# Designed miniproteins, single chains, part 72

Each design is a single chain, and the fold is of that chain. pLDDT is the mean over its residues in the fold that is shown.

## One batch from the design tools (miniprotein)

Design m2484
Fold by ESMFold2-Fast:
Structure m2484 (fold): chain A 94 residues (1-94)
Amino acid sequence: MVYLDAEPTPQELELRERIFRLGREADRASSRAESDPEGSLKTLKEVRKELEELLDEINRTFSPDNIHASVLELAVSSLITATKREIEKIEKKL
């Protein structure tokens, strides 16, 4: 099935909201890393796990030809990479 000029589905919009929420949680964890490095690491590791599960859900749910799904995959992959780097940075300071 080929998607031509399709608007984002409610499911795609829900996934965008989840990505935004996880990104915000990661940012909040990072901002408190100096005062609570152990708590921040716990939150960042949980966010990373949820992002990896979300990436798997996107890959299972959408056709490879869905351009909206491809954009969501890139956004999630970028957040996973950023979260991994922040975890490593905090762990290096401990």
Scores: mean pLDDT 79

Design m2485
Fold by ESMFold2-Fast:
Structure m2485 (fold): chain A 78 residues (1-78)
Amino acid sequence: GRETLADLFARKAAYIAKNELGLSTEEAQEIAEAVRKAMLDAPLSEAFETALKTFREKLLSLGVPEEKVDAAVERLRA
């Protein structure tokens, strides 16, 4: 259900953060948890877009360049 989708999306976010953006395991785990929480806590109609916004905001807050953040968000969306 919704929990399974949130878990899959969070794992994908962690993978992108660690393996494509070179962030630490700890940073990737923090991002994954924030994305999972956003998907579960947001209204169902907004859950996916809220998770993508949370992912973007977390990457920007860690100093990832906007161009790389945009590419990473599209990777997570696909």
Scores: mean pLDDT 83

Design m2486
Fold by ESMFold2-Fast:
Structure m2486 (fold): chain A 69 residues (1-69)
Amino acid sequence: SERSSRAVGHLLRAVGLHLDGGSEKDLYEEVKRAVSLLDPESAKKVAETMAKLGIISEEQAKELIKEAE
C-alpha cells in the first residue's frame, strides 16, 4: 500500500543515516515516522528490530510501541 511504501522509505532513510553517522534525533524521527504509518503489530516488530540493529535505543523502541497501541 501507499502507507507501507512510505514506511519503507523512512526505514531506508534511517538505515542510511545510521551508516553515515547521523544524529540520534534524526534516526529516531525517521523510525517514528515509519512506525506511525504501520498497524500496531507491524509497528512493534519494526521498533524491536531497529533497536536490535542499534538504530534506536531499547527505550525509544518501548516508547514507539506504547504510542502505537
Scores: mean pLDDT 85

Design m2487
Fold by ESMFold2-Fast:
Structure m2487 (fold): chain A 65 residues (1-65)
Amino acid sequence: SAAAEEARRAAARARFAAAVERARAELEAEGKLDLLPEFERQVAGAEAKMDELLARGEDPPPLLP
């Protein structure tokens, strides 16, 4: 059903967001704050790619670059 598809896409987005939060926290914990702007640019690009794949009905990879 469409509801099940939306739930799967929402779950994929939630997993991506959790992975981003963990990676950001790790950079902060390691004192790599100078890398955060580049990291945020990469996250935005990966998020756009994930949304494109999900819109085509494709499963995104577990972790995006």
Scores: mean pLDDT 77

Design m2488
Fold by ESMFold2-Fast:
Structure m2488 (fold): chain A 83 residues (1-83)
Amino acid sequence: SMKEKLIEMLREEAEDPSAPEETREELRRAAEALEEGDYERAAEYAGRAARLGALAEGASEEEAEEIAEYARRVVEAAARADE
């Protein structure tokens, strides 16, 4: 399912030692929320992780928020696809 693929990707990224600990923590929370079926919370955590990661790589606040919104929409799309 799309949910299982997202959980796998989020957990793999959370184990990347090159990513900041704060970003990795939000990725773990997103994966846990997806496992519980809480797509609203998962989208929130995935968005936070994406924003933090983008800022760490030198993106502007505007670009980081756009990337965060994209991440949230991906989680929402996965919820709809698995229904």
Scores: mean pLDDT 82

Design m2489
Fold by ESMFold2-Fast:
Structure m2489 (fold): chain A 64 residues (1-64)
Amino acid sequence: GREAIERGLAAKGGPGTIAAAGAAELARSGHDEHARRAMEAALQQKDSVGAAEAVEREAREAFG
């Protein structure tokens, strides 16, 4: 779930790494606009948890 995703992404790197990973997943699925929004929103965060939440928000909008 959400916490497991946050822990996994946080263990791999900081906010920039989380932003890149989330945006890449959205772009791979054809959701380019949501990928850009996720990356920009996540990069505005100062911590990995905030970055993961920004990515998850855009994923929910993209995947429904």
Scores: mean pLDDT 66

Design m2490
Fold by ESMFold2-Fast:
Structure m2490 (fold): chain A 94 residues (1-94)
Amino acid sequence: SIEEERKRIEEFVEITEKEVEEEKDLQRARNTLLTAFRLITHELLNSDLPVEEKLELLEEAAKRLKEMAERRGLQDVVEQMDAEVEKAKAKLEA
């Protein structure tokens, strides 16, 4: 279960990494990163995995997406992801 979900998220993040790296338009890169992060967060919130596993996968995905944002100089995206991670963690631990 967790291995299948991890693989799915990792593949999605890798596709996002390639798309963002190739994207010349910073606004499109910003939108791609935020959309990818929100899709992952939404999937995890609706998953039946244990809370600890969901938190692990969320933090791993967020870390990689934030690193992509930092490489593109999108500090506002990093700050937005940090805020949304904290909200998602609160919902998962409820």
Scores: mean pLDDT 84

Design m2491
Fold by ESMFold2-Fast:
Structure m2491 (fold): chain A 67 residues (1-67)
Amino acid sequence: SMMEALERARERGERAMAEYGVLANKMYESQGKTITAERNGVTVTFETPEEMSSAQIGEMIAALLAA
């Protein structure tokens, strides 16, 4: 039913928000370092700038969650 679909979407949203927070903290801690992340069976490695804006961190997290 529609209500069950909405409930599932809410649960996914809460999980995504929790992951977002963890990734944001990890990005801040990893400034100037190489980060390895795995999504959908694909491993991605990239270097983080020494200084990142909140906007840049948001973009990198969005890219990781989309992969």
Scores: mean pLDDT 62

Design m2492
Fold by ESMFold2-Fast:
Structure m2492 (fold): chain A 88 residues (1-88)
Amino acid sequence: MLDAAEIEEVADLLRALAEEIVALARANPDDPRLQAAAALAEALLARSGTEARPLDPAARELIREAARALGREGAEVDLDALLERIRA
């Protein structure tokens, strides 16, 4: 199982990746995949840094799913459902 420290490390990594994805989407406005990834990344950034407290299990799960959605082309994920969960 992931510890709070590992979750914070993953959150920092995803923040860096989110910034890169947003930059790539800006450079490639005609790529709908990158636009979707940037939207997910922005939603994750909004969720990941709210308070200096231990992350709850729901936050851990959302971070993992966001990483899977961004990192694996072959992963079958419902990005709309994932975005709704991140915002919840």
Scores: mean pLDDT 58

Design m2493
Fold by ESMFold2-Fast:
Structure m2493 (fold): chain A 55 residues (1-55)
Amino acid sequence: MLIAAEDAALVQAVVNGRNRGKSNAEIGKELGISQQTVTNLLRRYEEAVASQRAA
């Protein structure tokens, strides 16, 4: 799946925040984006992983 470089960087930051035990709201606050944007980035990441598992 092709995504913009900005989206890729944000997805990585969100995943790292989740690994640190932070909530979507905290991650959004740290990155200067809304909680909804964090949720949308996580959904795209999960869809990409699911597509790879589907073979």
Scores: mean pLDDT 72

Design m2494
Fold by ESMFold2-Fast:
Structure m2494 (fold): chain A 61 residues (1-61)
Amino acid sequence: AMEEVVEAIREFVEAFESARGADPEKLDKAYALLDEAIASTDPEEQVELLRKAVEILREAQ
C-alpha cells in the first residue's frame, strides 16, 4: 500500500517532467488529481488518482 503510493508518486513526477510545455488544460487536470490524492486518507484511492493523473500526462505528450 505505502510502497505502491511512493511508486505511483515517482511515476507521476517522471510523467510530469516529460509533459512540460504540453497542453495547460491537461496539466491543470493532472494537478487537480494530484491534489485530491494528497488530501485522501486511503492509500488505494491515492494510487488510483495518481494513475489517472499519469494517464492524462501521457496523453498530453
Scores: mean pLDDT 76

Design m2495
Fold by ESMFold2-Fast:
Structure m2495 (fold): chain A 81 residues (1-81)
Amino acid sequence: SVAEQIERLRRLTEELAEKARKELGSEEAAEAILEAGRATVKGLEALAAGDEAKAAEYFKKAEELWEKAVKLIKEAAAKKA
């Protein structure tokens, strides 16, 4: 179900954020991961409700937020190397 997929994504996003915080020492990367995950969840919830236009807006926002999260992860990893 969509609810099960949403729960799984929340858990995976929280695990990724914790790894960024603990392994990379980056609260900024952790927060960016959580924001990107939240936008993804909102997109899925809108899609499940039949609002394709709203889902598209959230997925576009999620894409931008994931690009930011990846950049911050790379920057944090480089500082640790």
Scores: mean pLDDT 86

Design m2496
Fold by ESMFold2-Fast:
Structure m2496 (fold): chain A 92 residues (1-92)
Amino acid sequence: MAEEVRKLIEEAKKAIDSGKVDEAVQLVNRAMELVKRLIDEGKVDEARELAPEVMELGQKVAEKLISEGKYDEALRLLKKMRELQERIDAAA
C-alpha cells in the first residue's frame, strides 16, 4: 500500500506537469483513499510520512481546478483533504 501511494504521487506529479488536471484529480483522490486505509489499518506512521506530499499535490490540483473555473470539483477535493488531515491528527 505505501509503495502504491508513492507510485500515485509520482504519476500525479507528471499529470500536473503535463497539464492533465482531470487525471491528476483521479490520482490524488486514489492516493488519499490509500492513505486513509493505512490509518484504518493502524499504519499511522506510514500514513503520516506519505500524507504531506499527497496534500501538497492535492492543493496544487485544487488551485488548477479553481483557475479553470471548476469550483465544485476543487471544493470536493479540498473537503476530502480536510477530512484526511483530521483523521491523521486524530490518529496521533
Scores: mean pLDDT 84

Design m2497
Fold by ESMFold2-Fast:
Parts: C-alpha cells; sequence; structure tokens
Structure m2497 (fold): chain A 79 residues (1-79)
C-alpha cells in the first residue's frame, strides 16, 4: 500500500513537471488535458475513499498511476 501511494506521488510530480511549460505558455490544449486528467483523478480518489478492502484500494492506486503516466505521455506528445 505505501509503495503504491509513493508511486502515485511520484507520478503526480512527473505529470506536473511535464504540464508546467504548457500551462505557463497559456497552451489551451495542455490546460484542457490537465483538467481532463484532474477530473478523472478526482473520480479515482472517491473510489479509493469508498473502497471496502485493501485489494480494492491497491487496484484504484494502480489505476491512478496508470492515468497519470498516460497523461504525462500525452503531454510529451503535445510538446
Amino acid sequence: LEELKKRVEEAQEEFSRAARPGIEAGDEEVKRLVREVQEELGKLYEKYKNSKSEEEQKKVLEEMVELLEEGTERLRELA
């Protein structure tokens, strides 16, 4: 559980770093992608909070990592 939480934190940091230049430049496509990822991440946080087992919590954290890694890749494609 702690390892997955750390991976989510690392993925969030990487995503933020990848987004920063586009956000600072006022890139509307980057801003739109960031909002989309943030919205989906919010839904996963709700799933995590409502999870009844550690197994379900681990699955949601893995989905969060995947979402953030996919978002980072998409941001790199926009650069």
Scores: mean pLDDT 82

Design m2498
Fold by ESMFold2-Fast:
Structure m2498 (fold): chain A 84 residues (1-84)
Amino acid sequence: MLEFKSKEELEEYLSKHKHVYGYVKVDGKTMRVLVLDGKIVEFFEVPEEVPIELEEFDSAEEAREAYLSREVDEGLELIKRALA
């Protein structure tokens, strides 16, 4: 089960995985996570009840595409930033 006591514990776990996207629990809070090249690029508390799951990818591009396809609202925000 992907539950961590602190952000530091999560970062230790994620440091062993280069490209990861999904949802975890940190200190009882559901967090959306995106990791590219071993770096946490997104870490946000999700107020909605979502399935706790992490998926590892072979490349940063595949992880980014999975994030954009599943998180329509966040995908639109990233596109707006790219167009600005």
Scores: mean pLDDT 72

Design m2499
Fold by ESMFold2-Fast:
Structure m2499 (fold): chain A 92 residues (1-92)
Amino acid sequence: SAAEAVASGARAGYLAAKQGRADPETVINAAKAGYEAGGDDELGRKAYEAVRQVASEWKPGEDGAEAAERMYQAALEAGGKVATSGIPAAPL
């Protein structure tokens, strides 16, 4: 649950970045809020740390949407929710 909460927070930041409004702090704070809401879970902690690490690599002049997407994917992968990135699952 914590890993899913972190991924959902990072996703919200990613969507805001696609609108040209998110910075790395926004995505980090959204992921942290998800982690805190989900409780102290090892997978949630790893997902949050993955977001924080990718955010530390966000450079001035970098595409904010691309950086936020990397943070979102890192959270999902660290939380074990998505093994393959970039391809939406077909509806069941």
Scores: mean pLDDT 63

Design m2500
Fold by ESMFold2-Fast:
Structure m2500 (fold): chain A 61 residues (1-61)
Amino acid sequence: ALDDLQQLRDSLKRMARDMLDLGYSEDQVIDSIASFLMLSRFLDRDTAEREARELLAELLA
């Protein structure tokens, strides 16, 4: 559902922010989010990394 997808995106943005606050690099944050998306949504790595980069870009804008 759209609400479930939005909640997932918001949760991943919070995770990304927390990781950045802890001193993780942007590349480490992208890899962590991509790994989560691969496991939870069965995305291939290239798609998951693209989605992770888009989420991080939205967070930092």
Scores: mean pLDDT 80

Design m2501
Fold by ESMFold2-Fast:
Structure m2501 (fold): chain A 55 residues (1-55)
Amino acid sequence: AAARLAAIDAARQRLIDYVNADTSLTPEEKADWIARINRFSDLLRQRVAAEAAAA
């Protein structure tokens, strides 16, 4: 579980860094994308926790 959670957090950070590096996006668009990335990462973390509880 810990290794899978760390991988999710690492992937989340890479996506946030990519969004922040994109000069075609406005600050508002970047904030929206980051919010979506965080929401999706939270869902993945919940899934990992549920799988760990089932194992």
Scores: mean pLDDT 80

Design m2502
Fold by ESMFold2-Fast:
Structure m2502 (fold): chain A 95 residues (1-95)
Amino acid sequence: KELEAILKYGLYKSGLLQAVENGDKEKAKKYAKLLGKSLYDLGVAIGVDEKVAKKIAKETEKRLLDAIDNNSSKEEIQKIIDEARKRLSEEGRKA
């Protein structure tokens, strides 16, 4: 379960960043939603409380969709993703 969650996270992150770089907003939004779900699955897999993982995933999805709509840079999108992954890692350690 954890390995599958990590692989999906990596796949959707790569897809999102590539879509943003190419200016494909529709594809970027699709990957942002998939990445949000994968962040939830990853959080639960590493021992984050389900409600906390859901909150982080939903907040991150919203931030990504807002950033894409506002034509944010690839670097800003990457920062949002990295902050979410860091938060999940910190919450998982609190078990």
Scores: mean pLDDT 85

Design m2503
Fold by ESMFold2-Fast:
Structure m2503 (fold): chain A 61 residues (1-61)
Amino acid sequence: SLPVVEARPGERSRLETRPLTADTQVFEGEGVDPRRGLRTRIRYAVQDGKLVRVEVETEEV
């Protein structure tokens, strides 16, 4: 499963940092929580089916 981390509005958090190579796939997901007025973007990088990098960004909407 993917690690999930909550960040403050307008804040970006990195859970893991590894060098990205040509065989690394980068994915981006986005969700909106209308009860909190927050939009969260998650970017993650996968290499050989393993999670190597995660970035979480939260902003107010």
Scores: mean pLDDT 63

Design m2504
Fold by ESMFold2-Fast:
Structure m2504 (fold): chain A 96 residues (1-96)
Amino acid sequence: MTVEDKLKALKEMKEEVEKYIVPKNPKIAEELIELLDKAEEAIKNNDEEKFKEQQKEIFKLIAQYFGVPEEEIEELIKAGKTSEILEKAQELFEKK
């Protein structure tokens, strides 16, 4: 993933949060937006480890909001598929 690809994914995720979560649960939406902002800063600072950490937290909150089991969330995180975590979260929005 290029820096541009990562930034685009975060922007699209913010739009999905604003569209689907803000109207129903503005508190969770605010927390998600703060994590997305931290992830964007990590990308701009070339801090891959911090980016991965924020990406995992974003995925956990989104997946929990859509009722994904905690075990499935932890399995995806442990599998080291950090580049796919945001894509999986986006799939959850499309299905709902």
Scores: mean pLDDT 70

Design m2505
Fold by ESMFold2-Fast:
Structure m2505 (fold): chain A 93 residues (1-93)
Amino acid sequence: MKIGTAEVIVDKNGKVLEIKVSGDAPEVAERAALGAAMGAIYSIREGKTLEESAQNAVRAAKAAAEMAGGRVIDVKTEVSDDKLKITVTVEVE
């Protein structure tokens, strides 16, 4: 199986600051990270904190990975300096 990892950083205003992709499944990892970013942004725009928005980001990442033909095997979220960092690891056949 191929493993890919993507990291996305979103600020407190719901802007995507950075997306980094690595590993052997980059397309699926990037799709999962974009899903996570969109989930976080929608929650932030609805007045949720970065910590509250992290849970919606995790759900969105899993859905996006499945739609792209992969599966999320790990998600890490970190809030620091008014930014939410989401690291998603996916597996693909």
Scores: mean pLDDT 85

Design m2506
Fold by ESMFold2-Fast:
Structure m2506 (fold): chain A 74 residues (1-74)
Amino acid sequence: GMREELAERIRALAARRGLSLTDEAVELMVDYLLSNVPEEDWDAMARLLLHEAARLAEGDTIRAAHVREVLAQV
C-alpha cells in the first residue's frame, strides 16, 4: 500500500547515503509526510529530514529519537 511504498522509498534514499533507519524512525517519517506534506514534495522533504536526522545521529543509524528532534523544529 501507499504507506509501505513510502517506507521503502525512505529506506532506499537512506541506503544510498550509507544510512539505516530503525522501523520506528521510518514510521515517524511516513506519518509526518502523509499528514503534513503534499505527495509531490515527499521525496524532497524525506531527503531534508534524513539529512537533519543524520547530523543528530553522529553515526550511520537514524533512530526514532533523532526523527522526533527534527520534527519538533518544523
Scores: mean pLDDT 86

Design m2507
Fold by ESMFold2-Fast:
Structure m2507 (fold): chain A 89 residues (1-89)
Amino acid sequence: MELEKKIEEAIKNKKLKEGMAELLKEVAEKIIKELEPKLTEEEREEVERKAKEYVEEYLADHPEASEEEKEIARKQARAGSLLEVIAKR
């Protein structure tokens, strides 16, 4: 519990926050690059539908999000949706 709070405070620090955001973006981009070409047309449509829903929920909860935060959210939503669709195989 205390360790998690210290990690959250460290992530809130400028340098670590920027590093973590870039890391999450890089991981999402790698997932998209590796998995998206392996999808069927039906799976692509499901990914786009799920990703759109996740992004709309994020934007509703974070209306003041920066363009960079919105881009990261879009990439994370797409990567997560890809993993969910492939896991159903």
Scores: mean pLDDT 72

Design m2508
Fold by ESMFold2-Fast:
Structure m2508 (fold): chain A 57 residues (1-57)
Amino acid sequence: MKQKAQEAIDKLEKLTGLPLSYTPPYTTARMIAEVGKKLGLSQEETDAIVTQGISNN
């Protein structure tokens, strides 16, 4: 779970050029997942980010 969320964040960081190497709390994780989906992350990758955000909340 945590590894998959980190891989999704690393992929999004590569696409955006912004430092996103930390999975934030649930509310921010939801927003990042929505942006990531639009930038080409899979549903599984976005779900991993949201799930990790719930754990951090």
Scores: mean pLDDT 66

Design m2509
Fold by ESMFold2-Fast:
Structure m2509 (fold): chain A 88 residues (1-88)
Amino acid sequence: MVLDSDTVDRIVQILRDMGDDDTADRIRDRSRRNGGVLTDQDIYDIARDLGDQGRGDSLGRLAVALHRVGVSTDFLRDLIDQVVSRVS
């Protein structure tokens, strides 16, 4: 899946509305490095970094933001599983 620039802008706004400017900035920075879009790998990398830093609250807010922009439940489950599997 590829999230376009409009979808990225919505994710950033949802994260800021939840008070998570750091995660919003991570999403924006990653998108800029990838031509304004986010791939599945970009999302996995951000979620992994949040998990590695013990930022479970930020990981939860990221999952909520992704769900609100229409990311599938199957993708969100895979995302959480990949983060948990790596730290286990």
Scores: mean pLDDT 81

Design m2510
Fold by ESMFold2-Fast:
Structure m2510 (fold): chain A 80 residues (1-80)
Amino acid sequence: SAEKFVEAFVEEVEKQLPKLSPEEQEEVRRLLEELRETVRKNPEDWEGISLLVAELLLELSRALGPEAAKEILERAEKKV
């Protein structure tokens, strides 16, 4: 389900927060809050959820590199 995926994805992203700069941490936390709120209000809004996941992956790719972003996504998908 979207809720299970989002919880797994948030958990994997939060594990990476200590590796980010304070400014990157603030932006990622903002996007994580938006993602949680979106799934809470409408768990069937897969377009809105997917857009926020894509924005988070872009920020993580910029901060940690594309391989780290890919691993975060793959780990979240394996938990669902």
Scores: mean pLDDT 86

Design m2511
Fold by ESMFold2-Fast:
Structure m2511 (fold): chain A 87 residues (1-87)
Amino acid sequence: SAEEDLAALREALRNGEFPSEYARRLGELFLQIPAEKLEEVAREAMEAVRPLAEERADDPDPQAAMEELMEEVVKIVEEQREKLKRE
């Protein structure tokens, strides 16, 4: 089901196991962040997308839902990366 598919995708994100295309994109983003700040940035990004994932849990197109969640993560990581450069 779409809910089970989204749950599997969220579990993959939580455990650091992503579909190959998403894993590569996420890895590229996180390479821009100092290792010591990576956990904080990842936590903030996941906290922000968690309610979005819940809202999209019953979406009949979980791949489209995953893409939307990835776009949200990208925006959060970019904003945090810019803040860290200034600090």
Scores: mean pLDDT 67

Design m2512
Fold by ESMFold2-Fast:
Structure m2512 (fold): chain A 58 residues (1-58)
Amino acid sequence: SKEEKLREKLREITAEYMKKRDEVLKIPDPQKRMAELDKLNAEYNKKIDEAIKEVEKE
């Protein structure tokens, strides 16, 4: 189903986000860490939006 397909894509996107977030949290400079978190959050939101659009088109 479209719901199952979206759920699987969202799980994969979230798993990738969590892995990248863990790496970013290792950055000792708080300013650089926050900047990288902002980039990661923007990328995550874009991937979520794209996944929804792709599933809705099917």
Scores: mean pLDDT 85

Design m2513
Fold by ESMFold2-Fast:
Order: sequence, then C-alpha cells, then structure tokens
Structure m2513 (fold): chain A 64 residues (1-64)
Amino acid sequence: LSPEQLRKGQITAGQGAQSVYQSKNDKEKKKKRDEAIKNSVDAGMSKEFAENTLKTVELARQQK
C-alpha cells in the first residue's frame, strides 16, 4: 500500500468511529461501524487493521 492510501484509510476509520460514538441507538452504531470498516478497506486498508483502528478510537473515547 502507498502511504497516501494508508493515510486515507486511517482518516476514514477515525471519522467513522466518531460517527458511531455520536449515534445513540445500537442499530445506527452497528451501521456506522460496518460502513467505516468497509470504507477503510475500499481505501486500501486491510480489514483487520481497519477494525483495530476503529477499536482504538472507540477505546480512547470511552476513557473520557
């Protein structure tokens, strides 16, 4: 992967995690989470890496 594709994937995953955090119901959270992972994979990130990035952002939000 090029550094540009990796950066785009990371930004997409981070933005998706923030959208999930802003969602108030479980259905919306799941939908936003699935979309964030799919968009990150489409941007050139591996599914595993996208899921780990999303988890990290979610965990950081939970600590506050």
Scores: mean pLDDT 68

Design m2514
Fold by ESMFold2-Fast:
Order: C-alpha cells, then sequence, then structure tokens
Structure m2514 (fold): chain A 56 residues (1-56)
C-alpha cells in the first residue's frame, strides 16, 4: 500500500469514528464533548495536511 493510500484509509476510518462519537454527544446534549470532538477533527485535518505536504 502506498503512503497516500494508507493516509486515505486511516483518514476515512477516523472520520467514521469521530462522526459516530459526534452523533452520540449530540444525542446526550453534552456540549463539552461536542467541542472536544470538533477540536479533535481539526487536529486530524491539520495532521492530514502535514502528511500530504510531506508526500509532495
Amino acid sequence: MSPIEKLMYNTLVNIGDLTQKYLEARRSGNQEEIERILKEQEEHTRDFKKEMNSLE
């Protein structure tokens, strides 16, 4: 598997996991958890961009 294929796969898995956690947090009305998940999503986006830049 190429580095880009591995990055894409891991990104899709992480998005799925975060989406599920976000829906659970929304269902429970936990605003603190919602904000934590959104920050974690931003960190994953930042890491993805760094990895993409290093592969270029």
Scores: mean pLDDT 76

Design m2515
Fold by ESMFold2-Fast:
Structure m2515 (fold): chain A 92 residues (1-92)
Amino acid sequence: SAEVEKEKEELKKLLEEIYKESLEESYEVILKRSEPEEKEKLEKEYEETLKDIPKLAEDITNEVVKEYKEDAEKLREYIENLKEVLKKRKKL
């Protein structure tokens, strides 16, 4: 519904940023542990996964919105709690 559009956009953007940062960190760890000959394969896998993040963030946002019955107040609380957890991890 129109009442939760702002919450949907904010949650989608937040999840997209979280997933991109997590992917980058995971990629750096894997790359450091890998042999030089695996680099091209890892870079390709990273690029393909990166392309999927916007859709993943949208799909998860839609699931959360449905679970909370499009309740803007509950969605706002969820978003703020997620932001606080991420601040404590020093990743935002």
Scores: mean pLDDT 80

Design m2516
Fold by ESMFold2-Fast:
Structure m2516 (fold): chain A 81 residues (1-81)
Amino acid sequence: SAAAESALQLVERKAAALGQTLSPEQRAALLEAFENRDRELVRAVAEALLADGQYEVALFVAEMTDDEEMRERAREALEAG
């Protein structure tokens, strides 16, 4: 949908501003998650972004989806780095 593509574009723009890029797998999973409003899949993508060192992008995704637990985890990762 246009809404899911727009949400993905916001994440891609955030990554680009930080000199980072979403992997094809992260991009596809995030688009599917936004299309289906799948909170578990959004969380899985945010966790993959954290594991990949893309802490600020993970935080942005958590903020977009109002996932307080993931916001806290992303902030902790940023403070540790």
Scores: mean pLDDT 85

Design m2517
Fold by ESMFold2-Fast:
Structure m2517 (fold): chain A 89 residues (1-89)
Amino acid sequence: MLKELTAEALEAVRRLEEALAEAERLLAAGEDPTAAVEEALREAERVVEATTRALELEPSSELQQVLEDARRIAEEVRRRAEELLAAAE
């Protein structure tokens, strides 16, 4: 479970970064970034959920730092995604 939750969190971080990059590319091209922003927000929520559950299992200090870093990235991306969505209006 802990290994699976960690893998889910790291995979979701990769996906949210890809979705955010696509949203920025679309916005720069004058295209609608809404779908890409919504995907980034969904993946960010998945990271928060997976890391919260993984941290409840009291992982090693090293793994705890990785999980906390992933959660921080997701929270920062969530804020950035909201800014991009506002800019697209």
Scores: mean pLDDT 80

Design m2518
Fold by ESMFold2-Fast:
Structure m2518 (fold): chain A 93 residues (1-93)
Amino acid sequence: MEKSIEAAEKSKDPKEAKLYAEIAVALALMQVGVAKATGLPKEEQIEVLRRAIEGLRRTAKAARSKGTPEMLRVAEEAERRARELEEELRKLE
């Protein structure tokens, strides 16, 4: 996730930047899904959610910095997913 976010931010090719941003979003959601599926303790699930939310917010910021319509769409998706996970985090507390 971290390396994909950095690659999205650093990439000068809009298609490459979009691919890395989409990979970062997918990896964040996959980490949350795996944590739930494996039945991790509540405290560990909270940690996974917090890291996923941070990663999604950083991905959204990187995507918005590129300013293309495609990247703005990725940013909106990442922000939406972050809000959904923030709601889940509140329910676990």
Scores: mean pLDDT 83

Design m2519
Fold by ESMFold2-Fast:
Structure m2519 (fold): chain A 85 residues (1-85)
Amino acid sequence: MLSGEELLERMRKEVEENKEELEKRKDLIDQLIAIGKEVLKELGLKPEDLRDPETLDRFGVALVNAYGQDIENVLLHYVVLELIG
């Protein structure tokens, strides 16, 4: 299992490697960030709690359910990084 620090570094690298594709999906990313903020509130989580891999997995499932469609891992990771700040 990755540590929270290792997971965040991996996510940052994945986002950087997919930067051009992510820029094309800005409207979707903005929508997912808004949904993500509501999901954090509904789960009683702070943004910093997403640094824990188990909490991030639970958040990801809840975000997919709230969005109503599958979310690509790179989009999920971008949203998580934006929520953490």
Scores: mean pLDDT 82

